# Designed miniproteins, single chains, continued (5): the designs that were tried, part 86

Each design is a single chain, and the fold is of that chain. pLDDT is the mean over its residues in the fold that is shown.

## One batch from the design tools (miniprotein)

Design m18972
Fold by ESMFold2-Fast:
Structure m18972 (fold): chain A 74 residues (1-74)
Amino acid sequence: MEKEKKELLEKAREYLMLSASYGVEAIGHAAKAVADRDNPEIREKHLAELKEYNEKSNEYDRKAKELLEKAKEL
């Protein structure tokens, strides 16, 4: 049980790091969309990438939370 709990916690940590990484990428695209607001094509591209990176960030955050809950039950 302790070994399984440790493995779940390590995997949760990796998913939290991935979530944070995608969150930072999303912020970068948001900043670019603001900077290029006078060019609609570039703005729309960055807004689409912002949405994609936010969705990935949320997915990995959710996966990490599920692993943390499983670790609490052990």
Scores: mean pLDDT 84

Design m18973
Fold by ESMFold2-Fast:
Structure m18973 (fold): chain A 105 residues (1-105)
Amino acid sequence: SPKLEEARRLFEQGVEAFRAGDLQTAILLYSEAIKLIREELGDDYHKHPLYLEILLEHARVLRALGADDLALRQYRFVIRRGTELFGPDHPLVQEARARAAELEA
């Protein structure tokens, strides 16, 4: 899908912006990527792995802003939803668990 390809491109640009310290640009790019996923998939958007991957990286921005409680809540959502859809051994679930553990220690 051209929209899902553009959503991944925007997501990758958002990750680059986050690495450069541009948190606001990262949030805007993640938001636009989610919008494209919703436009393409409708009600099934929340089942797509790219959506959960964006939520995982958005939680990193929340942590960088000092919103650790919101970041932890979002990691826990990715763990629950990712486990339901893809199983507990999926890389997204493992990454979300590792990041959640850092905030729970």
Scores: mean pLDDT 90

Design m18974
Fold by ESMFold2-Fast:
Structure m18974 (fold): chain A 63 residues (1-63)
Amino acid sequence: MKEAVDKAIELAKQGKFDEAGRIALEAGITPEEVIAYGKEKGDFEAGLRVALAYLRLRIEEQL
């Protein structure tokens, strides 16, 4: 789980928020866990942005 979050945050730092959110979603990580891991790594904003992309992708898949 942490490895997937680390990869997602790294992608987010490159501006690839959709790819980061997809990795977190596919790994079965909750948005709350993504935010917590982002804070743990000292990049709270990247964690928040990945969680937002995650939630957006979930909504889009239901449409």
Scores: mean pLDDT 74

Design m18975
Fold by ESMFold2-Fast:
Structure m18975 (fold): chain A 79 residues (1-79)
Amino acid sequence: MMSREEIAERLRKAAEEAGVDLSDEDIETMANLIHDYLPDEEVAEETLREIEELIRKGDLRGAVLHLTAAVIREGIAPS
């Protein structure tokens, strides 16, 4: 399983490549959701790749919605 730091670094790199302004807090939140709520490593990696692609396309809303949908499907819904 990827570390939270590894997930955060991949998200940060995608945002930098796309010229998207993602706060450190947003990156940390997204990394924590992937790490904590996607227990299957293959699902986590696939979801992260899809989020990276959406960020690179400038579709930040799509990235957040995709992550939310994956967490609901695969994990325990956050309160």
Scores: mean pLDDT 78

Design m18976
Fold by ESMFold2-Fast:
Structure m18976 (fold): chain A 99 residues (1-99)
Amino acid sequence: KTKTIIYPFEKPEEISKLIPQIVKDVKEALKTNDKVIVRFVPKSVYDYYKKTGNEAILRAGSAIIEVDKKGVTRLITPPDPEVKKAMEELKKALESVKL
């Protein structure tokens, strides 16, 4: 079983502020799922997705981290260096979570 959690953001610094909540959400989801996909989407892209249902738009500026019970298995970051830094911080936090 795979669970996808989507976090809309307006500024990259919001990702770093959400890290404790994301760690909690991922730990909870891994109790009943084999893999959790965390997707960060610019709020404008997320609002468009909610309005249209077009999942393809989520590829625009999306950052993705995939986690299973063994740890982080995949990390995809956009070319924004601030988003990349925030995602690396999240990866380190999630790798400290042994479930």
Scores: mean pLDDT 76

Design m18977
Fold by ESMFold2-Fast:
Structure m18977 (fold): chain A 69 residues (1-69)
Amino acid sequence: MTAEEREAVARLAEEVRARGLDPATAQLLAYLLREGASRAELEEAEAMSVEEQTELLRKKGLELQRAEE
């Protein structure tokens, strides 16, 4: 990732927090940000419904657990 993309992602994360989004949305965006997701990926995640965001977060959590087993 470029430094400019990282700054844009950080600004997006602050804006998301300021908007008071649902916990599932905030958690998913924080997870993607920590994993180094692109701004486009974060925007796609935000466009998803809260239900879809929750399922995506679960899927990623389960995948991490499976890798540890």
Scores: mean pLDDT 65

Design m18978
Fold by ESMFold2-Fast:
Structure m18978 (fold): chain A 83 residues (1-83)
Amino acid sequence: SLGRELAITGASAGVLEMHFNILKKLGELTKEQIQALISKLETLKAQLQSLLADPSLSPFQKSQAKVELDYIDNTIDDLKKLL
């Protein structure tokens, strides 16, 4: 539905903003702050996985959510390498 498409778009925008904030502050982050970011990203991942369980979700919407999950997973992996 259109409402679900808007929700996915909003989630995508949030993930992009989080990526920009991470990149902007990477040189200023402590290991404790990096661990907090990983936890926040894992929470966002769980929210997107719950969205993917919606039976009204179109193949396009599912594809969009999977792309966002891949970005989150890659960011978590990169952050974990800094610990």
Scores: mean pLDDT 69

Design m18979
Fold by ESMFold2-Fast:
Structure m18979 (fold): chain A 88 residues (1-88)
Amino acid sequence: MSQIQQTVDNVKITAQEILGASEEKSQELGDLVGMLLRGSSRKEIEDKLYKVAGISKKEVSQIFKESPTRSDFVGRLVVRAMTRLMKE
């Protein structure tokens, strides 16, 4: 199994067990993390973030501007998505 796929699967399990997220939301969060790790296009990432956590293009742009590295950008987006799922 690829390291990316293991990370996706672990995020799905963690979201279900720790955040109480639905199977659908947990799968979408896992897919988002996989997309971020694979370097998917900005548009695909924005579309997925809106679907998973209601994060707007403006918010994504702000996070990108505040992120000094790709890893920081990925981490900030994942934490923001998780925080939105916890508040639902």
Scores: mean pLDDT 74

Design m18980
Fold by ESMFold2-Fast:
Structure m18980 (fold): chain A 68 residues (1-68)
Amino acid sequence: MAAEKVAERLREAFASGVASMGQIQFILNEVLGTELAKKVIARLRERTNGGETATIDEVREVVEEVLK
């Protein structure tokens, strides 16, 4: 549920399917709260090798992993 909610919000905001880490963190804070958002962002930064953007599918996968 929560991972899908994040993915829906990102798809609504970003038609390209790619968002900056700051934009992703804003939506994660809204949907998951600050603690879980921090964990998701840390995991995404590892996955993207310190990249500044991620795809919506990458964000959804990481949210699913963090919520397990």
Scores: mean pLDDT 80

Design m18981
Fold by ESMFold2-Fast:
Structure m18981 (fold): chain A 77 residues (1-77)
Amino acid sequence: EPSKEEEERALELVREEARRIGEERGDAEAAAAVEELVEAALAGASGEEVSERARALPLRAQEVLAEAIARAGERLA
């Protein structure tokens, strides 16, 4: 399984891709919501807490999160 450092790197990539998607879509608020979620995960929030908060995001922020995860995964492959 990935090390803590590898998990943190994956989260940092998700944050970077969320910022990029926010710029592409002109939706800084959706990108900021995803960045806050990633920051909580990096600060040690549990996977369950992060998942619950992700489900509570506005739909447009959930779309940014899903795309950011997909792009980050491509960069890690």
Scores: mean pLDDT 81

Design m18982
Fold by ESMFold2-Fast:
Structure m18982 (fold): chain A 72 residues (1-72)
Amino acid sequence: MLAQWQAALQDYTDTWLKLATSEEVRERIEAVKAEALAKLQTVTSLQEATDVISEFLGKVMAILKEEQARLS
């Protein structure tokens, strides 16, 4: 199970990194990926793992919105 969630995080991260326009934003996305991976290592249920993935996606979207505001 963990390996499949890790692969999903990797695919999502790769997709979002293609949308990032700055190295700082890429580093922030990689940081939230690392946080999600650390949380996945401590989860004990599939439901908890799903919640971690959902939170990861939300944080990435917030980072991209913040970049747009800062680059204006």
Scores: mean pLDDT 76

Design m18983
Fold by ESMFold2-Fast:
Structure m18983 (fold): chain A 80 residues (1-80)
Amino acid sequence: MNLKELEEAVEAELAAMRAAGAPEERIRLAEERYELVLKNPSIGQLLEGLSIEEAIELAEKLGDKELVELLKKEEELIKK
């Protein structure tokens, strides 16, 4: 996946979340996570199709503490 393909995938996922009626705060956290992923496209490729729990585990293995923190914030909104 190149940057253009990753951006298109991100836009499609955010549009799907909005169509499904996801809360605005959850969509905002997803946007922040995707902005971080767009800075590191190789990480974005590895996260494609993963659940939030799987994405956190992968981010921890990669040592990306900033991504781990954002994913955990998103997970907290889901588990509320």
Scores: mean pLDDT 68

Design m18984
Fold by ESMFold2-Fast:
Structure m18984 (fold): chain A 98 residues (1-98)
Amino acid sequence: ADEGSPEADSLVDMLIKIADELEKNGNYKKAGDLYEKVGDMLEQTNPKQASEFYTKAGELYLKSGNYDKALTLYQKSLSLDPNNERAKQNLEEAKKKL
């Protein structure tokens, strides 16, 4: 007994809604932290989708001025989906601001 695997989609949806509200309030770092968690949750089951959430987290870290963290997240995104054009473009932007 002790089913410890709730439906990932429900948790993902909830975290995204919280992250969106944090972004709207200018709490970019916390919003980025939540999108990174979403990516972590999806990494093994939906790596391409996880790649997109890591890209979004990186964008939020760029907005918060955390360029090193954004760079790391874009690289992680590309390791999961090398064809993620958004991550490629954002990686170049993060490097330019570093």
Scores: mean pLDDT 80

Design m18985
Fold by ESMFold2-Fast:
Structure m18985 (fold): chain A 82 residues (1-82)
Amino acid sequence: SAEEVARAVAEASAEMAGKGDDIPTLREKARQAGREAGGTDEVIDAASEAAAMNAYSGKVQDGPEGAKETARRAALAAARSA
């Protein structure tokens, strides 16, 4: 489901952002997690881009825990719009 893809993608993005990885690396790891969650390519790509960008934004504002929730909400919105 879009919700399962969004959760997997957000968790991967937040974890890698916490390690200081760059956005292209986060995006690729997020795509891998989305594929493992059983998403379609279109949903995975949209959710992964939203999650990677918002994980960085959330981390800057609210630290590692904020990164995960911010990324999850953004990924879910993007997945549902794809």
Scores: mean pLDDT 73

Design m18986
Fold by ESMFold2-Fast:
Structure m18986 (fold): chain A 70 residues (1-70)
Amino acid sequence: GATALAINAAANDLGISTASLLTIAALKTAAPAMSNADIAAATGLSVATVSKALAALAQINAAADAIAAL
């Protein structure tokens, strides 16, 4: 999984709270079929912000997986 520092940095870069970013991650993990619009409605964020947040989370997870493979 992603580190807390990487999650905090991504949330700051997106201009959202760490709690909002974690909520996006939790929603997508629990219901992978949720659209970006559904997540935006659930979190009160824009669809563009949700798309960027999901991209940032994917990047963090890829980096964490690469480190775990060492």
Scores: mean pLDDT 79

Design m18987
Fold by ESMFold2-Fast:
Structure m18987 (fold): chain A 102 residues (1-102)
Amino acid sequence: MTTEHLVHAVGLAMEAVEPAFEILRKFLSDRDFTLVESTALLTAIGELSRLEREEDRERLAERIREALVRLAEEAAADPSISADELAERMAEAIRRLGEEVR
């Protein structure tokens, strides 16, 4: 992996997670938000950084954005979903989308 590939992957991950994080900041505590934020962002960076082609990274980032927004909206509607459970659901969704793009 080149430094350019890594920088692109990090930028895409940050952009992809932000819409979901705006939803989560409205109802999660700082502690719970940090857990979900760290888990989702690091997982997204990991999956995006494995892709050699810029177009594949951009496609994966868009799918991550859509999946994370859906999961954030579901969590906002269902207070029975814990931050630990949401973090795991987000990480699993990102990993599965990464496998589909490879």
Scores: mean pLDDT 86

Design m18988
Fold by ESMFold2-Fast:
Structure m18988 (fold): chain A 84 residues (1-84)
Amino acid sequence: DLKKRLEEIEKRLKELEKKAKAEYEDAKKNMDPADVEKKARELTIRGIEEAIRLLKENYPLTPEERADIAAAEAAIEAERAARA
């Protein structure tokens, strides 16, 4: 059960990575280098957010895992605020 859920998460993350790579390649062809760098950061943050969402939806989390996820979410919010 747990192994099958991990395999499904890996499959979804791989699909997201493929989409992100396609968007990044498109950006490289059509955008200024500064905008490409911004796009790369946005794609990375989106990927991390989706990974956290999949983890929360598919697993009962221990207190330690919850703390780690909360720290990761706080780091993402801090990065977004710093770039706003």
Scores: mean pLDDT 73

Design m18989
Fold by ESMFold2-Fast:
Order: C-alpha cells, then structure tokens, then sequence
Structure m18989 (fold): chain A 92 residues (1-92)
C-alpha cells in the first residue's frame, strides 16, 4: 500500500547516520511556502538534504520532475509536487 511505502521510506531515512536531521528537515520543508522552498534549493546544505530525502523515497520520477522545475526556476510547481509527499512522509 502507499502507507507501507512511506513507512518503508521513514525506516530507510532512520537507518542513515543523519536520519533524525533529515526527518526534522522533511518536517520543516513540509511547512514551507514556495518562496522559502526556493531559498532552500539555492542553499547547498538544504538542497543536499532535499535530494537525500528524495532518494530515500525511491521516486526517481519525482526527483526528475523536481530537477526539471528547479532548472526552470519554477519553485512553485516543484513545491506543489513535493509538499504532499513530504506531508505523508512526516505523518508516517
């Protein structure tokens, strides 16, 4: 089920040495505005955390779409795709 996929993603993140920091970052990202998310993607440390979370989700389709919108400077559409996924991850 979809809920089992999100629980598995949380377990993968928790297994990482920085897992607690990544889960805290996912919670912050889920609460952002598109403008705040755009700033996060332009910060190297925050951007690295976003893409570590995306890798743990095992959604290469979502990662490619976020990269595409980032390349276009379209942070609103990048965040619209990612926010509901982050909300489900932090609720799992």
Amino acid sequence: SEDERFRAAVERIRALPNGDELLATAQRLAAMTPEEFGKALRDARERNAVFEILRALDRPDLQLKVLFYEAMGDYENAYALLKPVLQRLVAA
Scores: mean pLDDT 85

Design m18990
Fold by ESMFold2-Fast:
Structure m18990 (fold): chain A 65 residues (1-65)
Amino acid sequence: SERRELLKLIGAIISLTALGDVKAFFKDGKIVVRDTSADPAVRAAKQAQAREIGAQLGVEVVFED
């Protein structure tokens, strides 16, 4: 169901933006995550958390700078 998939994507975006200093948006059936953290170690930790959120919700997550 397209509605069910859309609700999963919205839930993923809400969960991802709650990580702080992160923008998450939908593109081509995927969630794109942009992290503005200055510390590379903090960014890597947030990317790991974002992957876990995506895996739990069954949504593909991709990252950009």
Scores: mean pLDDT 75

Design m18991
Fold by ESMFold2-Fast:
Structure m18991 (fold): chain A 88 residues (1-88)
Amino acid sequence: NAQQTALAQAWGHLDAAERSLKRAKEDLENAKKDPENGAIYRFRALADIEDARIHLEKAEALLPQLSPEDQATVRARIDRLRAEIEKL
């Protein structure tokens, strides 16, 4: 149904945001281990952080199409990922 399709799309965006954020964290760690190439790693990290933000916005846009229970679960994941981005 349309609600389950919207939920699957929201989960897809959350998974994409998590992957982008993981890559950003890895690049920031690599910048510390390889300072000579630090600018390149930081540039990649910024691009992945922006990608994560875009996916979180797309997941948030789907919230009105979800059940109240699924809205709560998706919102909790959005909030956790946004909090992780703010700590970077």
Scores: mean pLDDT 91

Design m18992
Fold by ESMFold2-Fast:
Structure m18992 (fold): chain A 88 residues (1-88)
Amino acid sequence: DLEARIREERERMRRITAERREELLAQVERALKEGDEAEKEAAREAMALLSLLLGEPLLEGATEEDVRRVEEELRRALEQLKRELAAK
């Protein structure tokens, strides 16, 4: 069934986006738990941004373009956190 395979591919893409978010959230959580005061504040800001970036509609009904935009913005959030950590 071709339609079932198309649904599986969309599901896979949603999982990839979710995994990326989960990876970034794990990094933020580690900084929040193990970082110093400045790192913890940077982690809180990054976590707030990540929560804002991902809406359920983007993951569940997202087009390829929507997924790419979300992943790029999540990457930017991680880069911002990395810069804060490097500045320490």
Scores: mean pLDDT 64

Design m18993
Fold by ESMFold2-Fast:
Parts: C-alpha cells; sequence; structure tokens
Structure m18993 (fold): chain A 91 residues (1-91)
C-alpha cells in the first residue's frame, strides 16, 4: 500500500528538550524523525513511537540553544512519505 500521509506536525521545546508529534492517515511500518540545526546539519535522528490513535511522538534531549527544524518520515510496504519541515526554538 501507499505510505501514510503525515499531518499536524508540531515541535515543542521544554528546556534543552524537543518533543515532535504528528498524525498519520494510516498505520505505518516505521516512522523516523530527523532534527536539523540552523545551518541545515542533521543533529539527531530517532524512530518515533506510534500510538494506537494514529499519532506519533519522538523526544530529543541535551540540545544546545538555537533554532531547529524537524521532519517526519513514515514508511509502509516499502513506500515513504515525508512531512513538511517545522521550526522550533530552544531557549
Amino acid sequence: GAAPVVTDVEAKAEGNKITVTARLSAAPDRVTVRLYDEDGNLVAEKEATVNSDGTVTAEFENLKPGTYTAVVEAERDGQRATSPAVEVKVE
């Protein structure tokens, strides 16, 4: 089947931690969240937790202050779908 559509991507900062959440149109085989710094460098990558209600969550810790960009990628049956990027600031 087709990869799930990733929507409602949100990134929230709490101290040196970023929590990324999103919604999926269908159950995935795997969801990966990638976090980029202000210069576009990949700083962290994590497999997200998929919840029974079709939401996904990933947490990143020990981040330095700065502006980050998060992207969510969902995979199903060998097909991949990537979300729009969302920006979040660590104070």
Scores: mean pLDDT 84

Design m18994
Fold by ESMFold2-Fast:
Structure m18994 (fold): chain A 69 residues (1-69)
Amino acid sequence: SLVFDLSNAMVEAVGARNVDGLKELFEKAKSELPEQQFVSLRDFVIGLFRMDGREDLAKEVEEFVKSLE
C-alpha cells in the first residue's frame, strides 16, 4: 500500500529529524494520495513532532504542507 509505505518512510524521517526528506515525502503524497489520506499523514507527522517536544519541526512541516495546498 502506498499510504503504508509513505507513513513508514515518514516515521523514519521523523526519527532522523530529516525535515528535507519529509518535504519530499509530502510532495509525493500530495501528487499520489487522495486528500483525506494526505491530511491524515500531515496530522500524524505534525503530532509525532509535537509529542517529541519538537514544536520547531512541527511548525516547519506544517508551513511547508500549507504551501502544497
Scores: mean pLDDT 87

Design m18995
Fold by ESMFold2-Fast:
Structure m18995 (fold): chain A 81 residues (1-81)
Amino acid sequence: SAELNALREELNSKLSNEQVKELTKIMTEEYNKNKDIPDPYLRVLTAEINAYKKAAEKYPDLADIFKKIAELLEERKKQLL
């Protein structure tokens, strides 16, 4: 969606290289936790939602953006189920 793309753009403009590396690590860890989800797309989507929620706790200054992205992704996930 346009809103999701705008929020991702804003987040990318505010993330440091170190925060990008950490977010990628969190994403990978969440993806590995979801090994029991047979649909590859749903597995990635679930990992991304959980990663942004965890990132919001780790980076309070960016928490609102992370939470809003997670919320929009959860709405997308509900449409697939």
Scores: mean pLDDT 87

Design m18996
Fold by ESMFold2-Fast:
Structure m18996 (fold): chain A 78 residues (1-78)
Amino acid sequence: SLIILVDGKPFTDGMTVPVGSVLTLSSPGGIEGFVIDELGISVGVLKGETVSVTLTKAGTYNWYSYVDPSVTGTINVY
């Protein structure tokens, strides 16, 4: 399972955050992946690792896991 924090808070689908917000990605259970195609973000997350990604551009973005494409959501950046 993929854990997503935004500026240290748990992510919720459709969440609205300012430009410069940091996604902190972690996986307690194995290998995960995180993609936002429109921002050129594609990162792997290994068990016991944390990966940080900064949201640098305003917009509404769909993200997905490349290990399981059914794991997806939306984030709004203003």
Scores: mean pLDDT 82

Design m18997
Fold by ESMFold2-Fast:
Structure m18997 (fold): chain A 82 residues (1-82)
Amino acid sequence: SEEEEKKRRFNRLLSLAIDEAYHLLVLKRYAEIGGPKWKELAAEEEKRFQEILDRLLKYSGEEGKKTFEENIAALEARLAAS
């Protein structure tokens, strides 16, 4: 049960980190061609992303970071192909 709870918590944090990273990637792409407002939104989202990523790293360490990075690499490749 304790191991199951740790897995559920990890999966929730990982999901949140991936969702925030995706939102940030989209905002950064809009900021490349958009005005100051898009850059401001991207900066605010980056702060939220860093907070969630910090929580994930403190909970799961380097193993969780590696899993997160692999998911983001796949996401970036998918966005580039679109």
Scores: mean pLDDT 80

Design m18998
Fold by ESMFold2-Fast:
Structure m18998 (fold): chain A 87 residues (1-87)
Amino acid sequence: SEKEEILRRAERLREELIARINADESLPVERKIGYILAVIGAYEDIRLAIEKDDPEALSRAAEALKRVAEDLGYEDLVERAEELARL
């Protein structure tokens, strides 16, 4: 289903963002924690938006994941967050 596809893509994007942030030696620990919490929060917002059939909330949550990727220069993950918003 569309909902299952969105959740699967969001989960994989969350996992990859967290893994890449943890591996990013350019980031101090405090900044890593902040970005990881932002990613977790955005993923939970995606889950809630899907449960409530709220496309505006889904779009905002996907934009939050995109912002983290943009801030960190992870262009490939920016594209994945944009694709998520279009599902």
Scores: mean pLDDT 88

Design m18999
Fold by ESMFold2-Fast:
Structure m18999 (fold): chain A 76 residues (1-76)
Amino acid sequence: SAADELARKYAEETRKLLEELLAAGYTPEEIAKASGLPLSSIEWAAERVKAGEPLVDEDGNWAGRGMLEALKKAKA
């Protein structure tokens, strides 16, 4: 569906941004603190980025727009 395509798009943008932050030398703990997101959420996403896996859980839930917006604020 269009909603699933949009969710996948947000997850891909989130994954790319998180990859950029990690490549810049930020730790998951620093990213969590700067974004206001739970450390467990950032660690979950960082492990998937490193493994080349999409930001989707075992139940088919994609990392949403909220994570993307929080990471954008952390990068700025």
Scores: mean pLDDT 82

Design m19000
Fold by ESMFold2-Fast:
Structure m19000 (fold): chain A 64 residues (1-64)
Amino acid sequence: SSQETGLEIAEDMKKQIKRLRDQGHPRSSMENVLRSTLDILKQLGVPEEDIREIEREMQEIIDS
């Protein structure tokens, strides 16, 4: 399903943000991945509640 696909994309993008953080990339690079991911999830019709939870999780990675 589109929702299942969206969750897989979110997990892959979380891993990408972690790699960018661990490699010392600037916060703006991680925030760009976050924003692009949220746009993809919205286009796939992932529920707003799930998108907000994913955004929170990704933001926590960026802030760690």
Scores: mean pLDDT 86

Design m19001
Fold by ESMFold2-Fast:
Structure m19001 (fold): chain A 85 residues (1-85)
Amino acid sequence: TLYRPNEALRKILESQGETRETLTLDEIELYLGQYFIDNKLIDPDDLSVVDVSDSLLGEILGVDKIDGRDPSYWKRLFEKELTKV
């Protein structure tokens, strides 16, 4: 299934070099994971927690922290910002 990111999420994907209009959910998760690493958002004391407070991604998703151990929570957040094509 292909998804079109909204304008705000598109800016994050473009910062990682992704310019395609439609991507799979797995591709979007891959680029967001790279964004977490590049911006040092992963808590060094707890690698399962991503602190997105004060980041552009946190503003887009409306959350301060993401628990990387709950894949259903991750997918629900991403799908709110995505249009199925």
Scores: mean pLDDT 70

Design m19002
Fold by ESMFold2-Fast:
Structure m19002 (fold): chain A 59 residues (1-59)
Amino acid sequence: SSHQQQLRQQGRQQAEEAARQGRKELLVSGDEDDLRAFLEGAVPVADAAGVEIGAVRLT
């Protein structure tokens, strides 16, 4: 869906921004489906930049 595509893009952008700021961690929380889509975008970028992701599923 368009919502899932937006979350993947957001994940990529957030990981890129964390790397740019020299952050070692990216902390996120949300619903299971939203987190899954976000992480699909964030993980490849975070892994390449050495940023660790902490994710908490709320419901």
Scores: mean pLDDT 84

Design m19003
Fold by ESMFold2-Fast:
Structure m19003 (fold): chain A 75 residues (1-75)
Amino acid sequence: SMEELKKRLKEHSEKTLFAGKIGREAIEEQGMSQPDANRLTVLMASSDEETARELAEAAKKGAEEARELVLKYAK
């Protein structure tokens, strides 16, 4: 239905915007490199809500913690 399509598009947009915000904050607040932040953002946008939340929490703790978690999920 059109309602289901609108819901999925909204959820996808919200997920992508959130991932982008976390990636920018990781660069600005934690000194994460642009390539590492790009990998984090892509992985968050492509993951389920639980994994995306775990990645966001790691990014708030530090650039190295986020990098290690990205490598764990990239296997």
Scores: mean pLDDT 82

Design m19004
Fold by ESMFold2-Fast:
Structure m19004 (fold): chain A 84 residues (1-84)
Amino acid sequence: GLETLAAVVGRRRARILLAIDEAGRALTAREIAERTGLSVPTVTRELNELVKEGLLEKRKVGRSTLYSISREGAQRLLERLKAA
């Protein structure tokens, strides 16, 4: 749940990751901001760090940037949840 994930990655990152997971598809930063209630600049900063850490991947489609949980990121989150 959100509390378990928040203990591992922090509450803001947990909300972002769950929003992507619950959508069942890749999302733009604006869509994530709308779903989480966070500002677009805040979401964009967190998304860039999560991509850098390998938890998310980003893909450019036309003029839009889409974010999804990477296969590697899902495995790393599971590992961290077991270690917490």
Scores: mean pLDDT 82

Design m19005
Fold by ESMFold2-Fast:
Structure m19005 (fold): chain A 66 residues (1-66)
Amino acid sequence: GILTREQILELLLEEVERRGRPLSREEAVKLLQSHGLPEVVARAAVADLDVDGDGELTAEELRALL
């Protein structure tokens, strides 16, 4: 099935907290692919969530989007 925006945010936030550091776009894409998203869809979702365009997703940034 397709993950909701909220589910994507929660998965990324949990992974950031688990690793204790920001996720790169590549790491975020791979995480979403492991949950059943095709690569193209995962890349689009990560690009939409990286509003600053810095290539990193922080816990603070992800919490602000929830």
Scores: mean pLDDT 78

Design m19006
Fold by ESMFold2-Fast:
Structure m19006 (fold): chain A 65 residues (1-65)
Amino acid sequence: SSREVAREVGRRLLAISLEIDAELGNEISDSTAEEMRKEFGLPDSFIEKMKTDPEAAMKELLKKL
């Protein structure tokens, strides 16, 4: 449906935005990491990965898209 397409586009845009922020060395908030974890059904370890290894966390996120 158009709603599902819009949600998918939103998820991809958010993931791209976070990837750019990580590449620029910008800090990703714990709140944002938790929202992404819930949205993509990622394990609780995702928040810890975002803090210690954001590149690996983003790679795992992109696998869910």
Scores: mean pLDDT 66

Design m19007
Fold by ESMFold2-Fast:
Structure m19007 (fold): chain A 75 residues (1-75)
Amino acid sequence: SREAIVAEGEKLYEKGVEAFNKGDLETAYEYFTQAAELFNQVPDNPRAAALAKLSEAMAKGSKTGIETRKRIEKE
């Protein structure tokens, strides 16, 4: 059901937030990307649409964090 897709997306988003807060940016990126993919399956749901955009932003932030860390580690 559409409700089950939103619930699964929310669980993946929560796992992404937990990984992000622990500094596990690679795991955070994977979970936020998966959450965005699920939420984008129900674009007619305003909550899912908002969470898709948020998940996409968090995935982008995680990727930028990985790239920044790799630059610092090369110095």
Scores: mean pLDDT 87

